# Designs tried in a protein design run: designed miniproteins, single chains, continued (4). Part 28

Each design is a single chain, and the fold is of that chain. pLDDT is the mean over its residues in the fold that is shown.

## One batch from the design tools (miniprotein)

Design m13005
Fold by ESMFold2-Fast:
Structure m13005 (fold): chain A 68 residues (1-68)
Amino acid sequence: DASEQLAAAAKALLTSTADATITLGDGSTLTVNGSNPQDAIGAVLSVIGHLGLTSTVTVGASTFTIDG
């Protein structure tokens, strides 16, 4: 479920102190500094903007796939 994966990815991005890498459905990549909550918010909004395509969010050892 895309909504469940998005919620889990958003929680991981907003609560983790680890750096994250996001691959958006258009093939572009974002990096998130784990100490910067503004980067995490921007990453969540970017994934939401690419709903309808598959995005992959990796936070530390955790990987989330958002199919939409």
Scores: mean pLDDT 78

Design m13007
Fold by ESMFold2-Fast:
Structure m13007 (fold): chain A 60 residues (1-60)
Amino acid sequence: DKARERAIEVAAEALKLKNPSLSDEEARELAEVIVDNALEAGASAEQVLKAAEEALEDLK
C-alpha cells in the first residue's frame, strides 16, 4: 500500500524533526507503530498520510 508507506516516511521525518536524537531506523520503527495503530483504530491510510503531512508542516 503506497499510502501506508508514504505515511510511514512522512511520520518518520516529522519524528526526526521533533527529536533529532532518533536514528533513521528508530524513527521508521516508531512511525510504523504509530501508522499501524491508527489504521487498526479505523483510520484510512490516506487519513493517516494527511495527518502525518500536517504534523510535519507544523514542525517546519
Scores: mean pLDDT 81

Design m13008
Fold by ESMFold2-Fast:
Structure m13008 (fold): chain A 68 residues (1-68)
Amino acid sequence: DKSTLLVQLARTLELRKHPDPFGLLEEAKTLSDEEIEELIEEIKKKYPEVYVPDEKRVKELEELAEKA
């Protein structure tokens, strides 16, 4: 399910403090499910550090992802 993968991507972006989470999430909506899974793994490799999430920011990104 593309929406589920986009929500997972949104959480990954926020937890790892990606510099452009909204831009990348919008771009990911044009990708296939397989490409989104590859993107999540690529982000994990480039941004290995995990931070305490901003709960409000996570919810905002998840809401955007669900509208895929």
Scores: mean pLDDT 77

Design m13009
Fold by ESMFold2-Fast:
Structure m13009 (fold): chain A 76 residues (1-76)
Amino acid sequence: MIDEKEIELAMEIISAAVNEVAAKIAEKKGNEEEKKKFLELAAEEYEEAARLAEELGDEELAEEFRKKAEELREKI
């Protein structure tokens, strides 16, 4: 049975990926404001994914998502 937290984790990852793509589209269009907005949203979603992964006992996955969030914030 898939745990509710596993579904929440999957949804956060999907949302983060969508916002990363949106940030890349904004960058290609030269829209720096929209790029920053989408990078911020993606970073927040990866931070939430890291918390969910940690609660599920996957500390390695949590660290991976925290690093991803940091990398995105550095682009802001």
Scores: mean pLDDT 85

Design m13010
Fold by ESMFold2-Fast:
Structure m13010 (fold): chain A 52 residues (1-52)
Amino acid sequence: MEIELSDDLREAARAFIAAWKETGDERYRAIARELAAGLPEPERAALLAELA
């Protein structure tokens, strides 16, 4: 699989969302939100909705 910036950011954001859901640590949520903000639409909106 070719490494693309958007794929790397998406994978990182999803990993931090999973860590937040498992631990309840808001620091993971904040990191995931910042990473998701760097993604193009509609992925940004979808991930930010999971963080709400």
Scores: mean pLDDT 75

Design m13011
Fold by ESMFold2-Fast:
Structure m13011 (fold): chain A 67 residues (1-67)
Amino acid sequence: MKELLEEAIELAREKTKDLSPQAQSNVITTVEVTLRMLAEQGLSEEEIREKAREVIDWATKGAKNYE
């Protein structure tokens, strides 16, 4: 889980590097919290890794609407 979370956080940072620091921070926090929640629900690391991309895309689109 730690390595998977670190990979997802790095991917979120890369996908949001062109956003404001506040927007980037919000996306990274949303991704981390959501993936931890999915792990608590009993999803495998493989399933969480696949969902991580959807979560990152969703959070990034939301952040862009707030500038």
Scores: mean pLDDT 78

Design m13012
Fold by ESMFold2-Fast:
Structure m13012 (fold): chain A 67 residues (1-67)
Amino acid sequence: VMEEIEEIVADLPEEVREAVLSIARSLIQAGHEELALEVARLGAELAAQGASLDEIVDRIAEFLERA
């Protein structure tokens, strides 16, 4: 699952990639592998739309509150 997440974020800016990977690792360690994949996809989608690092992190946090 971590390898799939790394592929999803591979083409993202370094700061975005590191932030998403950090969040995903925490989720996987907590047993939330599906949430980790969804977080990676959300981060990649937001980055493709031109969102800033702060916007991406805030949106991921909001998503996790609803999951």
Scores: mean pLDDT 81

Design m13013
Fold by ESMFold2-Fast:
Structure m13013 (fold): chain A 58 residues (1-58)
Amino acid sequence: LSPRLEAEALLALGLMARSVGDRETALRLLREAIRLYEEAGIRDADLELARRELAELE
């Protein structure tokens, strides 16, 4: 599995967790997605979305 696809999956799961009110799971998954994007050197709209969603939950 590519780092990009893994990060995208974690981002999607984090957004789903947020939508059902599971803040703890959403925070964990969004932080992990951001970590993977940054490690892979990916700085696109998906990383920006993950950062915005995380900031709103904090």
Scores: mean pLDDT 82

Design m13014
Fold by ESMFold2-Fast:
Structure m13014 (fold): chain A 79 residues (1-79)
Amino acid sequence: PKAILEAETKTVEQAVAAMIRAVAIGYEYGLEVRGRIEGNRITLEFFGEDEKKLRDAVRDVKAELRRMGAEILREEFIL
């Protein structure tokens, strides 16, 4: 199972900070995280065998990104 999350921040610096926080949250759930930054836009891919952990991690990352002022552009789960 895989999840993809795309978000847009106000600045490149906020995108970097958001990426660091998202990776940390993924690590706390025991997931593999791949990230890409293009300007102020972030693409995150979460990989794991446990669908519940994957969904919980994406939920927590979305909450954190929104707290930081980011807009969630896309969320997709590939089962």
Scores: mean pLDDT 85

Design m13015
Fold by ESMFold2-Fast:
Structure m13015 (fold): chain A 74 residues (1-74)
Amino acid sequence: MAEEYLKKGLEAEKAGNYKEAGDYFSRAGDIYEQEGDLEKAAESYRLAAQSFIKAGDYKKAMEAGKRARDLLEK
């Protein structure tokens, strides 16, 4: 369930494991997108982008940020 991945992402972020947090938030975004909850998917990808920035993974941050933006394009 997407909510479980959001919880894991938040726990990883609190622990300073920003790359792991980004991966969990990205998985939550994928699940919300499959469920048709585009707002929650975009929010999850935005959280992933922020976590990847903190991790220094700018390529993954850019990819997650683009995905969030593309979902809300309409």
Scores: mean pLDDT 85

Design m13016
Fold by ESMFold2-Fast:
Structure m13016 (fold): chain A 62 residues (1-62)
Amino acid sequence: ELDREVAEGIALIYRAIGNLLMEKGDYEGAVEAYRKALDVLREAGLTSPEIEANLKEAEEKA
């Protein structure tokens, strides 16, 4: 089972990638990065309303 602290760290990295892609206007890339962040969290039994909100915004612009 994935460690919760490790999952949170990996998710923060993917979120940062998604945020950078949003700034560049690469909304499809941002969607992929945010989805990966959420997938990692779900493997550890975690959720993130903040990253889910980031994903929704990216999807609306993609």
Scores: mean pLDDT 85

Design m13017
Fold by ESMFold2-Fast:
Structure m13017 (fold): chain A 55 residues (1-55)
Amino acid sequence: MTVEEKVEEVRKYAEERGLSPQAIEDIVRLVKEDGFDPETIKKMIDLADADVAAR
């Protein structure tokens, strides 16, 4: 899977979850600059969503 495919996957996932454009850009940066896997990013988004719901 190319970096471009990974970026597209995480961007779509974040958009569907209703993240802000700024949060989406931060996630894209993690994939492009730090080499994070899409599955790791999706898990981080899910954990953040669960943490907010628990508050």
Scores: mean pLDDT 75

Design m13018
Fold by ESMFold2-Fast:
Structure m13018 (fold): chain A 72 residues (1-72)
Amino acid sequence: AAQRRAEVERLTQEAVQLAEQLGDSQLAEQVRRIGREALELLEKDPNSFEADVLEGILRLVVGVLRLVLRKE
């Protein structure tokens, strides 16, 4: 529970920072929204499958933005 929450918070913060570095404030807002939804799901059920899916989306966003920023 605590480890998954910390990971979601970390991924959300990193994705927001990367989106802001890219100049995409709308993407930063969408990422904040996804992170909040994942945290709300984890508060209701620490083993939430839906929270796992949202964490996976955050990881994908971080990975993609890291690749984009390396080229631009």
Scores: mean pLDDT 82

Design m13019
Fold by ESMFold2-Fast:
Structure m13019 (fold): chain A 57 residues (1-57)
Amino acid sequence: SMKEKREELLRAIGDVLRAIGDVLDAELAGDQKALEEAKKRLEEAKKKLDEIAKTFE
């Protein structure tokens, strides 16, 4: 349904924003391992958001 698709879209947007926050926090801390992990999460979150956005009606 439109409502379920909208909820998935909002969650995906939230996941991207949280991942951006993680990247910024890791960069500020100078934690290379945390930075690489956060970048991977951001890439995955962006890919999921793109897939959901393509199916939004």
Scores: mean pLDDT 84

Design m13020
Fold by ESMFold2-Fast:
Structure m13020 (fold): chain A 92 residues (1-92)
Amino acid sequence: TADQQALLAAIDKLESRLNSLRADVETNRSNFSDADLQQINTMLDDAESLINEARRLVDTDPQRALTLLVAASILLAGAQTQIDLEKRRQQR
């Protein structure tokens, strides 16, 4: 259905964003404290788990899939904000 296609497109977009953020963390690993790295990696791992669960639910429970994708999007936004703040702190 059109709704299932929209959910799959949203999953692909979030998965691409997750991969981009993981690459950013790897490139800038030395600029983060161990505590900040653990927090960021936990947010990214939680987002990945939500995206994977949403993918399984697209055909059987699209409403739950949507809720999980919203939660994943919030986690990815939080991770990006923390990465950006740490990058600014190290630019001197």
Scores: mean pLDDT 87

Design m13021
Fold by ESMFold2-Fast:
Structure m13021 (fold): chain A 68 residues (1-68)
Amino acid sequence: SPVEEELRRHVEEAIRAADEYEKTGNPEALKRAREHLGRAVELSERTEDPFDAAVLIIKAAVALVVAQ
């Protein structure tokens, strides 16, 4: 569905931004990672597959925590 596709995109973007922040220390990358993770969490309230959404969000959250 469009919600699941948008959620997956935000998770992927959050992970990319977290990886960029870990490598560069660029605060704009950290800001992007947080914004994309927040959007994925908002979309998770509208998903038909809460388990898959939770797994993806946890992966992004772990990437962000490790990068800090």
Scores: mean pLDDT 86

Design m13022
Fold by ESMFold2-Fast:
Structure m13022 (fold): chain A 91 residues (1-91)
Amino acid sequence: MEELEEGKKLLEEARKALKEGKYEEAVRLASEAAEKFLIAALNGDEELQKEAWKNLAEAARLLAEAKKKLGYEENAKSAEDGAEEAEKLAE
């Protein structure tokens, strides 16, 4: 599924940005990755949905970490809650 593959690419770019201290870029890339994974989860078959929810959880966790680095603690909590929900759906 194209959305799943695009999301994976964006997620790897987000991880690189976070590692390099580019927190605003990491937020943007992780948000785009999460959107791609959500579309894949809502429109994929059963196998793709499970993988999409798992990747969405990873993107949400990375988004939360990047937002914390920028001082957006309340916004980071929303991303953490989303990650927990996605992790449950990936099981």
Scores: mean pLDDT 83

Design m13023
Fold by ESMFold2-Fast:
Structure m13023 (fold): chain A 73 residues (1-73)
Amino acid sequence: SEGEEAYKQGLEYFYQLRFDEAQEYFQKAIDANPKDKKLLAEAYFHLGLVYEFQGRLELAQEYIDKAKELLDA
């Protein structure tokens, strides 16, 4: 799916420590509105990690909490 492809590309950038590109592609994965809640949660979680590496700690926590909410539903 479009969301899964964007998520996989985001992971490639994330492991290369290219956090601006990783952020863009994890956001694209979320914006694709995948019906797969696990994929959505994984995209939110990794976007939270990107924000944490960027020092944006409050924003990181919000996205990590959103990932947990999706998995608890």
Scores: mean pLDDT 86

Design m13024
Fold by ESMFold2-Fast:
Structure m13024 (fold): chain A 98 residues (1-98)
Amino acid sequence: DDLEKGRKYALKGEKAFKEKNYEEAIKYYEEAIRLLEGKDDVNTAATLYELGKAYEKLGNYEKAIEAYRKAKELAEKAGDEKLVEEAEKNIEELEKKM
């Protein structure tokens, strides 16, 4: 089941992120997105946001902004106003550093 696998990969990414293994977190989040994309906009948007945070922790601001923009677009489609606001805030903060 792709949805179940996608959610499990997102959880593995979250665990890796908490342990500060950001490169590992990115790999798990990318696999989660591949499995969830087009099937679960809410969890895809949330995972794209977490992917952005992981890239930000590595100092890869360009990739972080790209991930946050994709998260925002899907969050808008899904009606997740809180995630839209958090993604916008993070984009604005990172653009000031570039």
Scores: mean pLDDT 90

Design m13025
Fold by ESMFold2-Fast:
Structure m13025 (fold): chain A 59 residues (1-59)
Amino acid sequence: SLEEAEELVKKGGEAFEKGDYKTAAEYFERAAEIYKELGDYESAERAKQWAELLRKSAP
C-alpha cells in the first residue's frame, strides 16, 4: 500500500541518519518495489536511485 511505501522511506531515512547505509538501501529498495506496483514510477525511480547510491557507499 502507499502507507507501507511511505513507512519504508521513513525507515530508510532513519537508517541513513544512523550511518547504516546497507539497511537504508534495503528499505528504499522495498519502497521502490511498492511504488512500482502502485504505478507511481517517479517515486519508484527516486527510491531506486537512493538505494543504488547507498549500496555504493556501504562498506
Scores: mean pLDDT 83

Design m13026
Fold by ESMFold2-Fast:
Structure m13026 (fold): chain A 72 residues (1-72)
Amino acid sequence: MDKKAQEEAEKALEEARRYVDEIEAIDPERGKRLRETLELLAQHSKQASPIGAKAELESAADALRREAEALR
């Protein structure tokens, strides 16, 4: 259902922002670039369907999680 996809998209965006914050604490320049990219994606996702937003934001959160883990 659309509501579940919207809730999962919002959760993915929150998790992605947390990973960007972690990356920025270790590498401020890299974190700043990733934050700008994530915020552009978040703006674009507002125009997408809830399912589309979920897919885009979950993909971004997974990529940012891998980046944060690589810096640990």
Scores: mean pLDDT 78

Design m13027
Fold by ESMFold2-Fast:
Structure m13027 (fold): chain A 60 residues (1-60)
Amino acid sequence: PLSEEQFELEVEASLLYMEAAVLEIEASREKDPERKEELLKRAEELRAEADALEAKAAAL
């Protein structure tokens, strides 16, 4: 079983992955190249943060 801390980290990571996926979908529909790049960069940052939380949870 997961500890409470591990569970919280995994839930937070899942929410960040979901937010990144939403931004990627928005980017796919965006016509402005500059705004598309901004959305994709934000999605990449959220995925990196989620990956870090997953790594932290795995280390517990």
Scores: mean pLDDT 86

Design m13028
Fold by ESMFold2-Fast:
Structure m13028 (fold): chain A 75 residues (1-75)
Amino acid sequence: MKEEAEKLLKEAEELFQQGVQALANRDYDRAIELFEKAIELYQKALELDPSNEKAKTLLERAQRMLDLARRQKAR
């Protein structure tokens, strides 16, 4: 349902923003957890609305930020 996809996108964006804040604070474990949760919600939103190009872009953005957080933790 489109309304359910929009709700998931909003929740994912809130988690993504919290992840960015955690990353800025060098809390890499929390950033990783938050980005992983955001990715799960973006993926669920795309399952409900596969043609949503914005959701695809946001998912790709979250995946790049997760990779960055993991690399920063490993250094």
Scores: mean pLDDT 85

Design m13029
Fold by ESMFold2-Fast:
Structure m13029 (fold): chain A 86 residues (1-86)
Amino acid sequence: ALAEAQRVLAEGDARAKELAEQAEAARAAGDFETARKLLIEAARVRLEAVEEAARILREAGDEELAAKLEETIAENRRLLEELLAE
């Protein structure tokens, strides 16, 4: 369960970094709208990965680790809201 949750988080982080690199390239080209959309998608990918990891831990009975991950979910949702509010 913990190893599976860590794998899900690592995969989500890798995808989010890929999207962030694409956003940087778009910004360098002057396409700020595409860059913003890619950053929003990166935040969503990270949020989904954390939610999935929390689900895996909860189903495995690790309520304490799931609760800690839920704090991270709240933080990531706030980041996404900031990106959407700009």
Scores: mean pLDDT 79

Design m13030
Fold by ESMFold2-Fast:
Structure m13030 (fold): chain A 55 residues (1-55)
Amino acid sequence: SLEEKLEELSKLTPEQQAIAARDFATRAYFDPSLTPEEREELRKLAEEIVERLLK
Protein backbone atom coordinates (compact mmCIF):
# COMPACT_ATOMS: atom_id res chain seq x y z
CA SER A 1 0.00 0.00 0.00
CA LEU A 2 0.99 3.67 -0.25
CA GLU A 3 1.22 3.94 3.55
CA GLU A 4 3.52 0.89 3.77
CA LYS A 5 5.82 2.36 1.11
CA LEU A 6 5.88 5.70 2.95
CA GLU A 7 6.76 3.91 6.22
CA GLU A 8 9.78 2.25 4.56
CA LEU A 9 10.83 5.57 2.99
CA SER A 10 10.60 7.30 6.40
CA LYS A 11 13.54 5.11 7.55
CA LEU A 12 15.82 6.74 4.94
CA THR A 13 17.78 9.96 5.49
CA PRO A 14 16.16 13.23 4.32
CA GLU A 15 18.73 13.37 1.48
CA GLN A 16 17.77 9.87 0.31
CA GLN A 17 14.05 10.74 0.66
CA ALA A 18 14.55 13.83 -1.56
CA ILE A 19 16.37 11.71 -4.17
CA ALA A 20 13.58 9.09 -4.08
CA ALA A 21 10.89 11.77 -4.52
CA ARG A 22 12.71 13.22 -7.55
CA ASP A 23 13.21 9.75 -9.07
CA PHE A 24 9.55 8.77 -8.61
CA ALA A 25 8.34 12.10 -10.08
CA THR A 26 10.70 11.76 -13.08
CA ARG A 27 9.59 8.17 -13.73
CA ALA A 28 5.90 9.14 -13.45
CA TYR A 29 6.30 11.63 -16.31
CA PHE A 30 8.98 10.05 -18.54
CA ASP A 31 8.99 6.22 -18.16
CA PRO A 32 7.14 4.80 -21.21
CA SER A 33 6.82 1.31 -19.66
CA LEU A 34 4.39 2.44 -16.92
CA THR A 35 0.60 2.07 -17.03
CA PRO A 36 -1.51 5.17 -16.21
CA GLU A 37 -2.28 3.62 -12.81
CA GLU A 38 1.43 3.09 -12.04
CA ARG A 39 2.19 6.69 -13.10
CA GLU A 40 -0.48 8.04 -10.75
CA GLU A 41 0.85 5.90 -7.87
CA LEU A 42 4.44 7.15 -8.37
CA ARG A 43 3.25 10.76 -8.69
CA LYS A 44 1.27 10.49 -5.42
CA LEU A 45 4.18 8.76 -3.68
CA ALA A 46 6.58 11.55 -4.73
CA GLU A 47 4.12 14.22 -3.52
CA GLU A 48 3.55 12.43 -0.17
CA ILE A 49 7.32 12.14 0.46
CA VAL A 50 7.70 15.91 0.02
CA GLU A 51 4.60 16.81 2.06
CA ARG A 52 4.88 14.30 4.94
CA LEU A 53 8.56 13.30 5.24
CA LEU A 54 10.54 16.36 4.10
CA LYS A 55 8.71 18.92 6.27
Scores: mean pLDDT 81

Design m13031
Fold by ESMFold2-Fast:
Structure m13031 (fold): chain A 56 residues (1-56)
Amino acid sequence: GMADAMEAGYQAGKEAAKNGHSLEEAGRIGRDVGVQLGGSGEAAYMAAIIGALEEK
């Protein structure tokens, strides 16, 4: 569902930032994960950006 996609995007974005990815890369990684879970790519992208910003 949407909540699962957003949570997965958030965690993926946070992990990407921890591994040295840019904010744009973290957002794209989170978007892809959210889409694979059948959720909104845009919502997952936004969650991933938040996760990445919190890690930095």
Scores: mean pLDDT 81

Design m13032
Fold by ESMFold2-Fast:
Structure m13032 (fold): chain A 74 residues (1-74)
Amino acid sequence: SSIERELLRLLTLALRSTDPAERERLLAQMFALIETLPREEAIRALQAFVTLAESAGDAALAAELRRRLEELEA
């Protein structure tokens, strides 16, 4: 879907960004889009994104994604 493509684009740009302000804006846009998804789709997206962030070696982003995932699963 167009939302899934945009989410992956935002995540990829955030993972590659060396500018903290740019990274924060990209992550904020990504999370805002995730909030528009049905709960089950949001959980699935966050699970995939945790794996991608971990594979990229981005421990801080993986932790933030896990926190969001835990909030939705509660």
Scores: mean pLDDT 85

Design m13034
Fold by ESMFold2-Fast:
Structure m13034 (fold): chain A 61 residues (1-61)
Amino acid sequence: SELEEAAKELRKKAEEYRKLAEKYKKLAKETGDKSLENQAQIYEGMAALLEAIADWLLSKA
């Protein structure tokens, strides 16, 4: 179904954002740059939101 396909794509995108968050957290620790830490938090938030939407779509499929 289209809902299942959309959920899979959102979960894939969420995984990509979690990987970006990990990279930015590492860079923030190495540099002490607070802006990189903030960017990592944004990516984590985006991943969590996409996972929540994917779970909701699957609940309707």
Scores: mean pLDDT 87

Design m13035
Fold by ESMFold2-Fast:
Structure m13035 (fold): chain A 96 residues (1-96)
Amino acid sequence: MDIFDPSLLDERIKEMKEEYEKDIELFIKQIVSTFEYLLETGDMERIKKFLELYIKPLKDILPEDDFKELLEKLIKIAEKFNYPEVVKELKKILEE
């Protein structure tokens, strides 16, 4: 789940949108749980890949308000785990 093929990005975005529409609560819970897991591992390379491949594409999938709420939630989680560089990156995505 932490990596998908960039050459299939359009197909992955479509699949993510279908998963979101099928069960919004479960989809958001999975995103949040995966993010918390990655922060717990301390693997900055995987965290950055997750932000690029799973979080940034959500901007085109989620309604603007829902995307903003998700990012604000992830920012608070990153702050609790004391990852200032992740907080900075999430804020850049939010400001877009």
Scores: mean pLDDT 77

Design m13036
Fold by ESMFold2-Fast:
Structure m13036 (fold): chain A 62 residues (1-62)
Amino acid sequence: DDEAKVKKFLERLRELEEAGVLSDEERELLKELEKMIKEGASPSEILNYLIEVYGEGGIESL
């Protein structure tokens, strides 16, 4: 489920942000994902973007 995968990934990034260990690159990624969501991007579009940047294994290893 693309929506569940995107939700898990966002939750993980927010958890890292709260812990104060989010890198500048990860913070920019979080901002970009939030922008995409606000602009009406589908979960599938967001997941495809994440796969392009991190690869499928990188997302599912969260």
Scores: mean pLDDT 74

Design m13037
Fold by ESMFold2-Fast:
Structure m13037 (fold): chain A 78 residues (1-78)
Amino acid sequence: SKKAKEDLIKKLIKAGASKEDAEKAAKLTVQGAKALAAGDVDEAQRLLDEAKEIAIKSGVKKEDVTEAIGEAVDRTLA
């Protein structure tokens, strides 16, 4: 969803990510959530892992990345 993507971008930037990396990670997170909704579990895992890696490399703590991405997935699936 648009709101889940926007909120994730803001959270990642606040946690230390660059705007470019936050936008890329949020896009991959929404794509991963949509893959989960479609039953494409392997594709979803790949997309979500890539999103997490981008955010971590951008300077966000692993725990903050896991929480923010998980919340965005849940909000996209609701």
Scores: mean pLDDT 86

Design m13038
Fold by ESMFold2-Fast:
Structure m13038 (fold): chain A 85 residues (1-85)
Amino acid sequence: MEEIEKLLERIEELVREIEELVKKVKEEKKEEAKKLLLEAEISEGLALIAYGIGKLTNDPEFAKEQIEKELKRIEEIKKELEKLL
């Protein structure tokens, strides 16, 4: 689970970066930026749920696969948000 915990730390850091980027977006793009932040927060929540399920069921492979999918989604969201700057 140590490797998975590092993936969760990366997700947390990316969501924090997304929150900071939303503050810098132009007023006309604020609603679009807020929607992207919400999508990132949902993805973070899904990663945490997958981690919990993996721990409870002793299935680290399931947890890793789901968390990696959510990490990639959040990375894509950050790229989309950077285009709004």
Scores: mean pLDDT 87

Design m13039
Fold by ESMFold2-Fast:
Structure m13039 (fold): chain A 63 residues (1-63)
Amino acid sequence: MLSNPELKELFMEEVKATLELMKAAIELRYNPSEEARERLEEAAERVNRLREELARKEAEYKA
């Protein structure tokens, strides 16, 4: 549940990371460069890590 403050904050961080991923994807599409590609890869890794953490915490809390 997002009623838990810790889960809400973690979810907000995941949302922020996802927005950065989308910005990086748009940048790569319209201004392709090695820097844009690296930024996209870094953003994707961050999103995946946060999603895994959020899923684990949600499962633990709901138990």
Scores: mean pLDDT 78

Design m13040
Fold by ESMFold2-Fast:
Structure m13040 (fold): chain A 65 residues (1-65)
Amino acid sequence: SDKESEEAEKEAEEAAKYNEENLEELLKKSEELKKKLEEEGEKANAERAAIEAAGPPPAELPKAE
């Protein structure tokens, strides 16, 4: 019956919409986390490069100039 098919389609569409809204929120949160991770990664890489450029800290500096 057409009526039963229409009701089933409406239920499927409502369930899909609810799932899509929840997925969109999760995706937005994931993107924000990814951006933060990339920024922290870039900072960590810059710090690592600075440490490498400075070299290992000597136990005592014979010349502080």
Scores: mean pLDDT 72

Design m13041
Fold by ESMFold2-Fast:
Structure m13041 (fold): chain A 89 residues (1-89)
Amino acid sequence: SMEIEELKKRADELIEEAEEKLKKAKEALKKGDLEEAKKYAKEAIELSRELKKVGKELMDKGDILTGIGYILRAIGLEIDAERILKEVE
């Protein structure tokens, strides 16, 4: 359905944004910019949580396997971001 296609597009965009924020957080951490690293890590966590919501919406609409896939990806992104936060906090 068009709704499922739109949710998949949104999920892929959220993944790309979260990965870019994680990249920026890791680069900031390497430079010793702890405040910038913290900022980007928190933004990545927020994006990963939105991705989890999109995955659940896909499951509710009957695309269970794709929904689960996005939820698992979101969990991985959140774990990576939280590891960066532990380094700066």
Scores: mean pLDDT 91

Design m13042
Fold by ESMFold2-Fast:
Structure m13042 (fold): chain A 50 residues (1-50)
Amino acid sequence: MKVKKLTREAALNAARQGADTIEVEEGLKDGETVEVDIGAYRRFFKVKKK
């Protein structure tokens, strides 16, 4: 499954704030952990669905 742009942008924003949780509406389940490549680094975030 590919990382959608929305998820990548949410991850980048969370990384800038030092947060470990992102909100996404598609393809991911609440409580899951996702690995996102944000260019210079890779991070793991917990997912929270709306």
Scores: mean pLDDT 57

Design m13043
Fold by ESMFold2-Fast:
Order: structure tokens, then sequence, then C-alpha cells
Structure m13043 (fold): chain A 60 residues (1-60)
């Protein structure tokens, strides 16, 4: 995956852990699948799948 997407995935994982949330809980809050959150934390999603996650990161 692109280095920028891997870095975003790391930030998402760190923010999720700070909030004490599971990948499933973040997925439910964002309206995406848990598999999408898991792949995003690895930087393994398409740019379109990052839009809800980027919105989450920018608000927190």
Amino acid sequence: PAPELVELGKKLREERRKLGLSQRQVAEGLGVSQATVSRAERGEVEAESFAPLIKWLNKN
C-alpha cells in the first residue's frame, strides 16, 4: 500500500486505542464494515474507503 495510507492507518489505530474502542465499534460508528476498518489500519483500502475514516481522524 501507499506510504501515506499506511500512516493514516497507524493514526486511526492509535486514535481508536486511545478511545478504548474495538474495530467493530469504530465500524458501527462510521457506517462501514469491521473488515474495512481492519484493512484501513493496515493501509490496504482504496481511497474512497478512507473518506469516512479521514473524517473521523480530522474530528478527533
Scores: mean pLDDT 73

